# Designed miniproteins, single chains, continued (3), part 14

Each design is a single chain, and the fold is of that chain. pLDDT is the mean over its residues in the fold that is shown.

## One batch from the design tools (miniprotein)

Design m8456
Fold by ESMFold2-Fast:
Structure m8456 (fold): chain A 65 residues (1-65)
Amino acid sequence: AEEYAKKAAEAAKKGDAKEAGEYAVKSARLWNDESLAQSAEAAGKKGYEGANLAAAGGSLIADRA
């Protein structure tokens, strides 16, 4: 989970919204949070929210959560 969240944050910083969204979905599913996973999928269709969700995942890495 942590590795996917980190990759999502890195992809978001590079401006790769599609890759960031995909890693964010993988991270959410590994945390057994289907609601968050569905939100990530919905955000992915908008592109911009996918990148934003990935950045949020990166903030969790700062606390090594």
Scores: mean pLDDT 59

Design m8457
Fold by ESMFold2-Fast:
Structure m8457 (fold): chain A 99 residues (1-99)
Amino acid sequence: ELEEILKEAAELEEELIAVLRAASPEDQRRAAEALGPHLRRAGELYEQNKDDPKKALALWLREVARGLRDAADAVPSLAEPLRELARRFEELARRAEEL
């Protein structure tokens, strides 16, 4: 249940890395610049809610999804795969919230 969500989140992270690695260096940079603040915020939310792992995970997943949507808007060449990843992170967040 929680372990399944963590496994799927890790798989989505690997897919994100693959999408970014296949992109041009310029598109990688722009995506990283859009994602960076959200990933930092996601880490802060996770750390602040460490005593409630399910809540921490849900908040982290939702913030990553927001970052992916911002990156999709910033990098049109990557918009389709990044928006699809955002939808999948949002679905995992919903599942984590239901735990």
Scores: mean pLDDT 87

Design m8458
Fold by ESMFold2-Fast:
Structure m8458 (fold): chain A 67 residues (1-67)
Amino acid sequence: MQPAPLEVILALLRSPDPVLQVLAALGMSEEDLRANLGLLSPRVLEVLAREPRLSPAKRAIVREYLA
């Protein structure tokens, strides 16, 4: 997935829609994802841990945070 501008990602994270929060995480760099994991709801983090569209490295970041 290509990194999205942080401003776009933050706008998606403010949405109550979990689909838009998942899209925000897909658009983040690994560094931005690690820094912003606390902004994602627990439900979204659980979805991201098993999300096949998310890179293996990003899924590892989410799983490490949930452990």
Scores: mean pLDDT 73

Design m8459
Fold by ESMFold2-Fast:
Structure m8459 (fold): chain A 67 residues (1-67)
Amino acid sequence: SEKQKIVDDYYSLVKSRHPGSADDTRTNLERAAKSSPSVETAKKNAQKIVDDTLAFSDRAAALAAEI
């Protein structure tokens, strides 16, 4: 299904950059895909989940480096 492809594509992106966050991110992506009324909405929600996950991981690493 198109929604499953969105989940798989974004999961692969997170797994390649932050493998430790991949499983939790997949759960959030699947939840968002199921609750989204359209493929377009599912894609937008998936993009925000991934962007937030990667941004927070990068900020946490930067803060840890300053300690």
Scores: mean pLDDT 76

Design m8460
Fold by ESMFold2-Fast:
Structure m8460 (fold): chain A 81 residues (1-81)
Amino acid sequence: SKEKIIEAFRELALSEVTSEEQRQLVEDAVKNLESIAPYLSEEDLIASMKLNFKSLLRRNGLSDKEAFDRAEEVAEKLREV
């Protein structure tokens, strides 16, 4: 289940990528999440993904509120995986 959650996060995050720099940030985040996944519950893993996604959206020019709201929507989708 954690592998499927990480795969779903990668696909969702890559859909928001607007540059090669951001693509690299997503791949680096996925690598980090894979390394910590054995030590986290699924809910804690999703919480880490939410923070990474919010950061990506903020770099894309979204407001703090918009990035937070969108990241919460993504977290809910990841809980369905």
Scores: mean pLDDT 82

Design m8461
Fold by ESMFold2-Fast:
Structure m8461 (fold): chain A 75 residues (1-75)
Amino acid sequence: APAPGVAVEALTPAATPAQGAALLAGLRTAVAFERGDEAMSEAELNRLIAEEYNGRVFRFTDAAGTEREFLVRVV
């Protein structure tokens, strides 16, 4: 089977696709660091993110009180 793709979906009007992409990149970096494997492939990182975070919502509130929500999805 092809390796699963992972996307981060913006759920609130203040959340942008670019911020979702940055969150996904941050999750890949965090997973690689936690596993102690900085050479891990994007496909392997996407698989681990799919297994650990699929369906998870991340919420961020800025200094102005604006909430941004992102959904991690397998695509």
Scores: mean pLDDT 77

Design m8462
Fold by ESMFold2-Fast:
Structure m8462 (fold): chain A 103 residues (1-103)
Amino acid sequence: KKDEAEKLFDEAKKAMENGDYETAIELYSKAIDLYREAGDWKGFRKALEGLYEALQKYVEANPDDLEARARLAETQSLIYMLKLDVEKALEYQREALRLYREI
């Protein structure tokens, strides 16, 4: 699973380089799940940061996409939780919940 996660991560990076943020979001999301299953927490964090960048770029181009904005806030919350910034993580989790309720 780790080798499969690395392959998906590399494919996601290529999608990012080509400006294909939708494909990058999908590939980073799959890589995150595989890294988690493999217990590769360094790979998990790396893929999560990649997902954040892809979602941020996608939302900049699609600011009215409430689902994408909620996913971005949820990803930001998880990143801050991993940095032990629980207050910031909770703030972004509340924003994600608010956006999901509007859909």
Scores: mean pLDDT 84

Design m8463
Fold by ESMFold2-Fast:
Structure m8463 (fold): chain A 97 residues (1-97)
Amino acid sequence: MEKLEEAKKLLDEAGTALDSGNYEQAAINFEKAAKLLREAAEEERGRHPGVARTLDIAAQSAENAAKAARDGNKQEASVYLTAAYISLIAAEIEREL
């Protein structure tokens, strides 16, 4: 599975964990997604710097979601999860242009 598809899967699993009240598992999945997004950003940086920047934004949102989940703030974690998804999809679209 490509890094972006694996990151998306981890964000989906983090969302499911948040809905189940498993905030520790949600945080772990957000941190794993953030790492993959940072790695994908580095791979794009030389060829598609705009895509790399959008992926860094997605990673930052996932990192913020992990922190909110550990703080027990489901609402804040869900907002950052949504932001991470939007940025990830934007990066996928930018790669096709």
Scores: mean pLDDT 87

Design m8464
Fold by ESMFold2-Fast:
Structure m8464 (fold): chain A 91 residues (1-91)
Amino acid sequence: MVEEMEEAIEKFLERAKEMTEEAYAIAEKGAEETKKIVKEMQERKEKEGISEEEQNELFSKAGEKLQQAFYEASEKEGEALREKQRAAEKA
C-alpha cells in the first residue's frame, strides 16, 4: 500500500542521515525515484484509473529500486568512511 511504502522510504532516509554525505546522496536519489513512481501511479489512479494488477507490479518495481539504492549506499558508505579515516590520520 502507498502508506506502507512511504513509511519505508521515510524510515530508510532517516537511517541514511547517519551515513556519510556520499552514501546519503545515493540513498536520497533512490528514495526520490521511488517516490516519483508511487506519486505518478497515485495521480493516474485519481485522474483516469489503473488496474490493480498493474499497480501491484509497479509497487514491486518501486520496492526493488529502494532495495538497490540501499545496497549501493551501503557500499559507498564503506568507501567514504575509509577515506575520512585516512584524512583524519593525515592531520
Scores: mean pLDDT 75

Design m8465
Fold by ESMFold2-Fast:
Structure m8465 (fold): chain A 82 residues (1-82)
Amino acid sequence: MVKQKGILLKDVTLSGIKVPAGTKVIITEIEYDEKTGDYILDVETEKPIDGVKVAGTIRVSEYEYDKSTNTLYLKDPSQYVP
């Protein structure tokens, strides 16, 4: 388990809830998917969206680490479909 700060760079839908671009998340797991070249992340929103704390699994094409904020900027986030 990791606890890493992240920011979504695009809107993503998690558990039927639209999570807007710029939302801060906590990343709890990171896995590289060799078949697609994408990263699979388990995330939860740092703050509730519409009164509900949202969690789910997303796919991102890449991430950039900002050392000054200790934050991963998550590129092309989409809901993970098994």
Scores: mean pLDDT 81

Design m8466
Fold by ESMFold2-Fast:
Structure m8466 (fold): chain A 95 residues (1-95)
Amino acid sequence: MFPDTSGLSQDAQVGLGELLIWTDDKMGDLMSKVGSMTPEEVREEVERIIEDLRKRSRELESTLDPEQARIVREETELLIGRIRRLGDTLVEQKS
């Protein structure tokens, strides 16, 4: 079902799913501590999460064929966009 539903191989879809779970855990942790953070600390934590996500995505990409790696990279950029939008909202609430 994975290739037909997402255009991704099983390995790529499993790996992307793990990136999604990891991202959700990190964003949940940020949300739990945001009340004690400054706007600058929120920005720094968001950028660290993005950097770590890019690193994890590159590791996954290295195990896949070039076409699957490209799709994973595109999905990771969409995740990064969502993380940045949430980070901006959290910073605005503290400004």
Scores: mean pLDDT 80

Design m8467
Fold by ESMFold2-Fast:
Structure m8467 (fold): chain A 63 residues (1-63)
Amino acid sequence: PATDEQASNAGTAAYLAAQGSIPLDRAAEIGVRTSGATPEQVRRAAELIRQGKGREAYEAVKA
């Protein structure tokens, strides 16, 4: 399981992508490098954030 710091870093990257500040591919790359989250987890979290499901997004990157 990811640490709280790793989940936070991945969640921040996903949030920036959801806002359109960075492309999804860049967010996935940042998430992998900084947090060990998979590209799939970062992309799923970004989709959930766009739907207003922040708690579920955090759980997705924590898994």
Scores: mean pLDDT 72

Design m8468
Fold by ESMFold2-Fast:
Structure m8468 (fold): chain A 83 residues (1-83)
Amino acid sequence: SKQKLVDDVASLLEDYGLSKDEAVEYASALVDFAVESGLLKSYDPSSGTSAMFVLVVQKAWQQGLRSLEGLKEYIQNNPLLQE
């Protein structure tokens, strides 16, 4: 479900020090962006692409990206999510 994928991303961001509310806001925006832009074909959290998406978000955060715009740009340009 969409909620499970959002929860997976939000939990990751909470581990990096975001508040629960901020993590959910960021996770929802990034998940919706990925589906709406075609980087994810569905909100299925069990897909291999969803697992790669979570990893790409983690890598972007570890590299110091903190804005939604910067995270979206990193995700969109990441070769692991391009066909």
Scores: mean pLDDT 81

Design m8469
Fold by ESMFold2-Fast:
Structure m8469 (fold): chain A 67 residues (1-67)
Amino acid sequence: SAAEAALAAAEARGQAKAPVNRLMNEAIAAVEAGDLERAERLIEEISATTGAPKEALRQSVEATVAR
């Protein structure tokens, strides 16, 4: 996905790899728990850090939870 590619590119450049991975895992857990407000805040932070579109990140998180 576009969001996954953008995150991988940011990590490959050595930009905030561990924090970004933590935020992604927290966003997935928040969606799974039904805390959509928390998930939105985490997705916004990832988008600000990586430049990935917020909508693409949201779709990636939801696709991961739906698996």
Scores: mean pLDDT 73

Design m8470
Fold by ESMFold2-Fast:
Parts: C-alpha cells; sequence; structure tokens
Structure m8470 (fold): chain A 75 residues (1-75)
C-alpha cells in the first residue's frame, strides 16, 4: 500500500531531521516519536506485504533504525 509507505517515509524523514538538526529535548523527543511511528508502519507493511517486497522494506526499516541509533549515540 503506497499510502502507508509514503507515510512511513515522511515520518522517518521528519524524525531524522529533528534528531540531526536540533539539540533541544523537545525536538529530540518529537524526532524519536516520529521515528518510532515510521518503524511501526514499516513493521506493519512487512507483516502484510507480499514476499517480493520484503527485502526492500527490511532495508528501509534497517536504514531508519540505524540512522536513529547513530544520531542518538552521537548526541
Amino acid sequence: PEAALREADELARRGLALLRDSDSPEAQAEGRALGARALELLDLLLRVAPPQYHAELEARRAAVEAEIAALLAAR
């Protein structure tokens, strides 16, 4: 479902931007929340999508998760 994938991509982009570009606790909390929502949508898509899309969805999820972890570690 394209709508859910677009939503996940948008949430990830916004969340990562907040974590990358701001040191405020509020921006970091919003970034984490948006990132978590993106990962939740990607997890849902992995459960319902045909197997042919799993590799692409897993790669997207792993990339988002890794970027969040790296930004939080770099603080």
Scores: mean pLDDT 81

Design m8471
Fold by ESMFold2-Fast:
Structure m8471 (fold): chain A 77 residues (1-77)
Amino acid sequence: GQVLDEINQFLDENLPPGLAKAIKTLMSENPEAPTLIKKVLEQLNETEAAEILSEAALLFNNVGAGVALLHLKQKLS
């Protein structure tokens, strides 16, 4: 949908390709992830959102989805 297209555009413009791919995979495999990422983009400036999403991508690649999602939730608290 439109929300996923907007998120994907942000990822492609602001993250390294490998990290953008990691977040896209996280969103495809975890239905709560698009909602959390949308909130990050709505509540934070572009630089802060890019940093937090890059951190979540690294956590997803190196540890797993649960830790990446927890990281996003904690940054929105």
Scores: mean pLDDT 88

Design m8472
Fold by ESMFold2-Fast:
Order: sequence, then C-alpha cells, then structure tokens
Structure m8472 (fold): chain A 91 residues (1-91)
Amino acid sequence: MEEIKKEALKGIKEALKLAEEGKGDSVEEAIGGALRGIGDGIDLVLRGEGSEEKAREALEEGKRGLEEGDTAGAAHGFGEALGIASGLLGK
C-alpha cells in the first residue's frame, strides 16, 4: 500500500504539472479531479470494498488519463488510488 500511495502522489503531481503547462484541463479541474478521486477511494474503503487490486486499477486509470491528455481524469484515477491506499493503511 505505501508503494501505491507514493506512485499515486507522483501521478497527481504529474497531472497538475501538465495542467499548469496548459496541457489538458485547467489546474482547478485537475485539483477537483484529485479531490473527487480521493473521496471516492475513501468511500470504497469505508464500505469494505477497498482492496490493493482496486487501488492498482485506479493507478492504471490515472496512467491512461495521462497518456490520453485527460489531466482531470488522470488526477481522479491517481486520487482514487491514494484514497484507497491511505484508507487501508489508516485501519
């Protein structure tokens, strides 16, 4: 989980950097995506549906968003992975 958390944080930083460079969505939309993702990931853990497999799937969604130039979607995917990993580590 710590490694997933580290990778998710790196992904969020990359999505925000691309947004700051005028690539993809606005910085505000990328931040909003990350925050929504984190909330969604935490919700999964609170409902007993959080897992390492789901966190890794969210990381792959984030990476796909970066590849496709969807910075808000990328930030959401990485945010969800961070939310799941942090929620599971906090138990």
Scores: mean pLDDT 83

Design m8473
Fold by ESMFold2-Fast:
Structure m8473 (fold): chain A 66 residues (1-66)
Amino acid sequence: SLSEEQWERLKELILNSPSAITEWRPFFEKAGFTPSDAQIAALRALWDQPNLTVEQLLAAIREILS
């Protein structure tokens, strides 16, 4: 499970460079977390959602990584 400290680091990276997320692994490595293949698949599906606000996106990412 993603820790609170790892989540805060990941959130910082997402907020500062959202358009640079072409590969999730580098962001998780910077946060000190190794996601499962299932978590990466869920994040890719979430990233394709056109109508999520930043707050909704961050909440959904945290849910997937819990």
Scores: mean pLDDT 71

Design m8474
Fold by ESMFold2-Fast:
Structure m8474 (fold): chain A 87 residues (1-87)
Amino acid sequence: MTLEEDRAYAERNAPAIAKLAEGLALIREGQRLLAAGDPRGAEVMRRGLDLVIDGLRALLANTSDPEERAALERLIATAREMRAALA
């Protein structure tokens, strides 16, 4: 992939990338709250994981490479397992 193709891919996927960044920030915040003994941390982490799953699904919808699709599907499965563990 060229730098131009990489840039176009990043621009096209900017909303998905933004959701991933927000979700990861919420997961970190939830972990910090749980470490401090705050039970709200689990709910914050669940919200973060939901955003990560949404972002990964949006990336998957924009991806045609079979290997990249398989990697994204594995990441979505892992995020769903983490989400279920917090239920």
Scores: mean pLDDT 82

Design m8475
Fold by ESMFold2-Fast:
Structure m8475 (fold): chain A 85 residues (1-85)
Amino acid sequence: MPSLEEILESMTEREKKRFDEALAELRAVSAQLGDRYAPQLAELEKWKKEIEKIKDPLQKFVGYRALTEKARELIAQARADLAAA
């Protein structure tokens, strides 16, 4: 029987996948811009490592959601830059 902790872990794994998908999309768009977003990609990977150190399941989940939202903001900006080029 899944515990509440197991449910939170499952939600966190889903959010990790969303973040990894967003990172892949940002990398693809950034490559078309001569790796313009490489520093921001490195920053997101650094924050992912810090979030992995969080022991509280809820705070870890919230941390991954914040990273996913930041990655999506950067994707929107990179797509706008690409459309203007």
Scores: mean pLDDT 83

Design m8476
Fold by ESMFold2-Fast:
Structure m8476 (fold): chain A 88 residues (1-88)
Amino acid sequence: AERERLIAEIEAGIRALQAAKEQLKKHLEEPDPRMGLSREEAEKYIKAAEVGIDLFRRALEALRAGRVEEAERLIKEAERKIQEILEE
């Protein structure tokens, strides 16, 4: 079902953002030249990941509760806020 697919996609997205955030935090402590990121860029990406994780977790809870419209709004808000942070 579409709802079950969305739940799985959001769960995978949260895991991916958590992994990315952990790598970025490690880069702030021990700079990895292969990442090609400044400290400021890494901090920006961490902020984007944290915002995304929070909103996607809220969307996941809404989907599990059957509040599909609320979940769709939260997903769109997450995408918009992540894009705004990354495009600054």
Scores: mean pLDDT 83

Design m8477
Fold by ESMFold2-Fast:
Structure m8477 (fold): chain A 80 residues (1-80)
Amino acid sequence: MDLTEEERRRLDLVLQELAAKYQEIFDKLKAGEITVEQAIEELRKFTDELIKKYNLSPEEAAELRRATDVIIRHLKEKAA
């Protein structure tokens, strides 16, 4: 799977948006404003929205979902 230079740059920007959303969700969890289950649902929904917003290729979408799964594992560790 070879991402083009344009796809790589777009994916980098999308990953930055995902990271910013993760910080927002983490702060809400830390404040007790949302549950871990709500955080996971919001993060998955946001990932799907990013895929649609940026018209990501299947390869880009797969990489973004992989990044989301890493973040979800981290959130579950915070809940344990």
Scores: mean pLDDT 79

Design m8478
Fold by ESMFold2-Fast:
Formats: sequence, structure tokens, C-alpha cells
Structure m8478 (fold): chain A 61 residues (1-61)
Amino acid sequence: GAALKEKAIAGARAANSGAAAASAAYELQKHGEMSPELAKKAIAAGQAGDVEGALAYMEAG
């Protein structure tokens, strides 16, 4: 639900880490809380170290 998504985004933001953002997006996609397209973009941004980009994709999904 929305609570899982909100907690995952808040945790990734607090960690300020691309790896943390990518992991959070992967888990949200796994639980059906994000579209596959947005999750893929968020994971790619996180892996590239773009924390803000990854968070933006997670918030959009």
C-alpha cells in the first residue's frame, strides 16, 4: 500500500545513497507498488548515483 511506498522513499532519501534508492525501487516493484517502467528508471538512476532522479521516479510511480 501507500504506506510501504512512503516509508521506502523516506528511507532512501534519509540514506542519500544511490544504492539505497535502487534497492528501495526494486522492492517497491517486487511488491507491485511501482510500475515496471518507473522502477527500471529509478533503479538505473540509483545505480548511476543520481539519488534525486531515482527518488523522483519512485514518487511518480
Scores: mean pLDDT 79

Design m8479
Fold by ESMFold2-Fast:
Structure m8479 (fold): chain A 64 residues (1-64)
Amino acid sequence: MEERLVTGRSAAQASAEAAVAAARADAIKKMEELGLTPVEVAATSVLSANGRYAAEVTLRAVSP
């Protein structure tokens, strides 16, 4: 099995929690498209500007 890091990103959201959830969902979709299985969250970053939040979530994934 080969380990990979897959990063998902969110569009601007009303809350940090919503941004993180959207970024995580994006990362999961990318992993599914690549045939990878998610193992854990490796990193989370949140950016805030003008009352809006965007996030990046990096997941550690494994290939068969």
Scores: mean pLDDT 80

Design m8480
Fold by ESMFold2-Fast:
Structure m8480 (fold): chain A 66 residues (1-66)
Amino acid sequence: SAADLVRAKLAETGKKTYTIEEAEAILDSIPELTPEQREAVREKLRSTGKKELTIDEIVRIVEEAT
């Protein structure tokens, strides 16, 4: 699933939290995601109003958006 691909990519970094910009960059690095899926996830990430997100929060947003 899209969420599993994102989870795997985030796990490669060893980081616990990500800025919106870092999360968007990871999303853009996954060629299996469609442009529509990337845009939906991006908008949802930005709508959180948070400065940093955990892996679980990012994965949840991907699951909800795709």
Scores: mean pLDDT 81

Design m8481
Fold by ESMFold2-Fast:
Structure m8481 (fold): chain A 92 residues (1-92)
Amino acid sequence: IDSQRALLREEVERARELIRHMRELLARETDPALRERIARAIRELEEVVREAERLLEDPNATSEELKEAMRRLVLAEAGVTALYLLHRLLQR
């Protein structure tokens, strides 16, 4: 379980860095529809990060709960990354 906590903590840090990059992206985005999608994806990822952080601070968190939090975090990150690639494509 300590190894699972360490992996989840590392992924939370990666997600936080991704959120930072996406906020910079949002500041540069001029398409209202894409801007709304990016803002929504940031909010969803922030919520998943908060849930994962809460779980990391819970000494009673189970291995299954940690795995589920990791799964949700990775899926949310994938969605955000897709929007980042779309923005890159449309800006050039």
Scores: mean pLDDT 81

Design m8482
Fold by ESMFold2-Fast:
Structure m8482 (fold): chain A 85 residues (1-85)
Amino acid sequence: MEILQAALEQATRELAELARRLFSELPRDVALARLEQWRRRREQEFTNLAITQGLMTLEGLERFLREFERAFREVVERALAEAEA
């Protein structure tokens, strides 16, 4: 779990910078599509890491992915609100 939590924190920081950049450089719909592709890719990377390293139960993985989805939504919504203000 510790490795995945560190990876989540790092991904969240990367996401904040990426979201601000994409919303400043691209139309909203295009930026949102790129961010959604990034989220799905990261979700697969986390899942592969958890499976390969045997780091958690299925319940733990499901909880972790829900936490990641929540963090993703919060960061993207905030960046979008800032870009549209």
Scores: mean pLDDT 80

Design m8483
Fold by ESMFold2-Fast:
Structure m8483 (fold): chain A 108 residues (1-108)
Amino acid sequence: MKEKRVEMAIRFYERMGRTDEASRLRKLYEEAKKGNKQAEKELDKMVDEAFADWQRIWDAAREAAPDFSDWQILFLVHVALQRAKEAGITDPDEVAELARRLAEEVKR
């Protein structure tokens, strides 16, 4: 379970263009596997933060398009992440606003 959560967090940061955070997660995971307790603590914190940021973006899209299926919301979130990466937007709150606007635009 822990490995899958780390992989999902890495993919999230890569989709946002936050390559430094993705690289740090990989390094922390390798150190945590070697028994480094400080690396494990930092890894768990970064993974939890990535999941919280993902949920915020998801919730913004869902609130704007409550009638959409989970697959449609997932697609909107991925498009918002791609547009944010292309625009150099790394703030999860700004990505959430992009997801909300995209959902409203598609609903029109």
Scores: mean pLDDT 83

Design m8484
Fold by ESMFold2-Fast:
Structure m8484 (fold): chain A 60 residues (1-60)
Amino acid sequence: SSAEKKLNEEMLKLAKDFQKRFDEYLKANPSASFEEQLKIVEQMRKEYTALGKKLAEEAK
């Protein structure tokens, strides 16, 4: 459906924003430990999961 296609486009955009934000974090924090990187990824994962859920809810 058109709504499903729009949702898929928004989800892809969200995934690209996640990658860009993480890349920017690594550039700003070149000495970040694996544990520090993992904590940032977990925080971002929760944030982006909530955003994705909101997009899916609004698209139904």
Scores: mean pLDDT 84

Design m8485
Fold by ESMFold2-Fast:
Structure m8485 (fold): chain A 63 residues (1-63)
Amino acid sequence: SMADIVRKLTSLSAGVPGFSSQLATSREALLAWLRALPAEDRQRLLDALPEGERKTVEAELQR
């Protein structure tokens, strides 16, 4: 589910500069933060997700 993806991205992003726990409380805020990341950093976070969850986030980012 999207909630599970948000929890995983929150865990993976805890050490990334500019990240805060407030971003994880909103799906839209988290997606906006991901879009604002350099493409290389965004791809590394996405690659850390299981394939099915990665594809879900990639689809959301394309909207």
Scores: mean pLDDT 67

Design m8486
Fold by ESMFold2-Fast:
Structure m8486 (fold): chain A 63 residues (1-63)
Amino acid sequence: MEELEKRIEELEKRVDELKETHPAQANAARRYIEIARKNLKDGKVSTAKEAIEAAERIIEQAL
């Protein structure tokens, strides 16, 4: 769980940086980060991990 929280924190920082240059991708990644946080809070670790991976893919495609 702590590992997934760290991944979410890193993604949030990358989204904030990306928002100025690639706002559409930043907004899409932000939606997945929100899904990941909610699912972690609800104990749905697998769903949260999938959302984290989706956000990571969006950010990588923007770079």
Scores: mean pLDDT 81

Design m8487
Fold by ESMFold2-Fast:
Structure m8487 (fold): chain A 62 residues (1-62)
Amino acid sequence: TAALDEALSLVPDADKPDVLQAIDLAKKGDTDAAEDLLKPIVESLPLDKAVSLVTAIMSYLS
């Protein structure tokens, strides 16, 4: 809950659906598809936000 809200707060509104889809794919075990969706978003962010996004997603999935 809190970790998901944190992850979504780090990305532009246009990218939020892709982040949510990537999390859903990761929960289903489709990590390759999740990574493909997240990669351009992570690469578009400043390093500090990219690290925070990955950390928040990992925390939510744990």
Scores: mean pLDDT 81

Design m8488
Fold by ESMFold2-Fast:
Structure m8488 (fold): chain A 70 residues (1-70)
Amino acid sequence: MEEAEKALARVESQIEQGKKQWAAAPEAERERAKAEFEPLYKEDVEEAKKLGEEYVKLVERSAELIKKVL
């Protein structure tokens, strides 16, 4: 469970930082981030599969939250 706890803390921190930066970011940078998100999301899912199904669900849930902010 150490890896799961670390991953959760990292994701939560990234979401909080992302929301603040996202609100302040120029529209052009936000459009770029949206375009880059999908490839990065696929890579994160691949990495999560190596750690276990619980991590895949966490990555998917995180992606849904990010898409709502985008």
Scores: mean pLDDT 67

Design m8489
Fold by ESMFold2-Fast:
Structure m8489 (fold): chain A 74 residues (1-74)
Amino acid sequence: DLLTQAYEAIEAGQNEAALKAVASASKALGDSPAAKHLDEAGTLLTLGRNDEAKEQLVKAAREIDPALAEHLEK
């Protein structure tokens, strides 16, 4: 799952890997609320604002699968 991969990459400090996963997930989701949160996460990652980027990934996950969002927050 690209969202889980992106979140784990951020947690590991692998910002380039996180950016690639976020970009791939956003592209796959197209024009959706989840994709808009992923685009914001990508911007935050380029600014080094990793904690805020994780919050945007959780919001994106909540739009797709609330159980995944709960898992990422814990």
Scores: mean pLDDT 79

Design m8490
Fold by ESMFold2-Fast:
Structure m8490 (fold): chain A 66 residues (1-66)
Amino acid sequence: ASASELGTQMGKLDGGESATGEFSAATGVGTGYGRNEEEANSGGAGAMIGAQLAGHPDATGVGIAV
């Protein structure tokens, strides 16, 4: 929850400035590129997924699944 909240706030802040949430998407993709399942089980994964969720509302189910 706390890690997801952090990621969500990061995505919203970047999205507010960029108006696209590109930072959230890039962060989620970059971290998951080599460690997607390991990160999904750690606090860092929560922040990454939270950031993606902030940039991609349709990905909410994916974040919950992990």
Scores: mean pLDDT 42

Design m8491
Fold by ESMFold2-Fast:
Structure m8491 (fold): chain A 90 residues (1-90)
Amino acid sequence: ETLERYREIAREEVRRILELGKVYGPEFAADQLRAAGERLAKLIEEETGNSELAQKVRDLYEEAAERVRKEGVTPELAEEFIRKVDELFS
């Protein structure tokens, strides 16, 4: 299933970036989240033509980036965004 593949990509990348953010700081994590969201959104548009889903991906990753920048990398924030990723691709 195509949605399952995107969910797996998103879950792994968000987890990796947030883990790196604990070491390199919230600005680094925010920049990586924005870049990751744009890459995934473009992949979805190129493979499926689903511009609505691609925009939702951009919006979710931008929300994650902004909140990480303001609040730092917390376990609660990480769990919340993994949950939102699961919801987006269900």
Scores: mean pLDDT 85

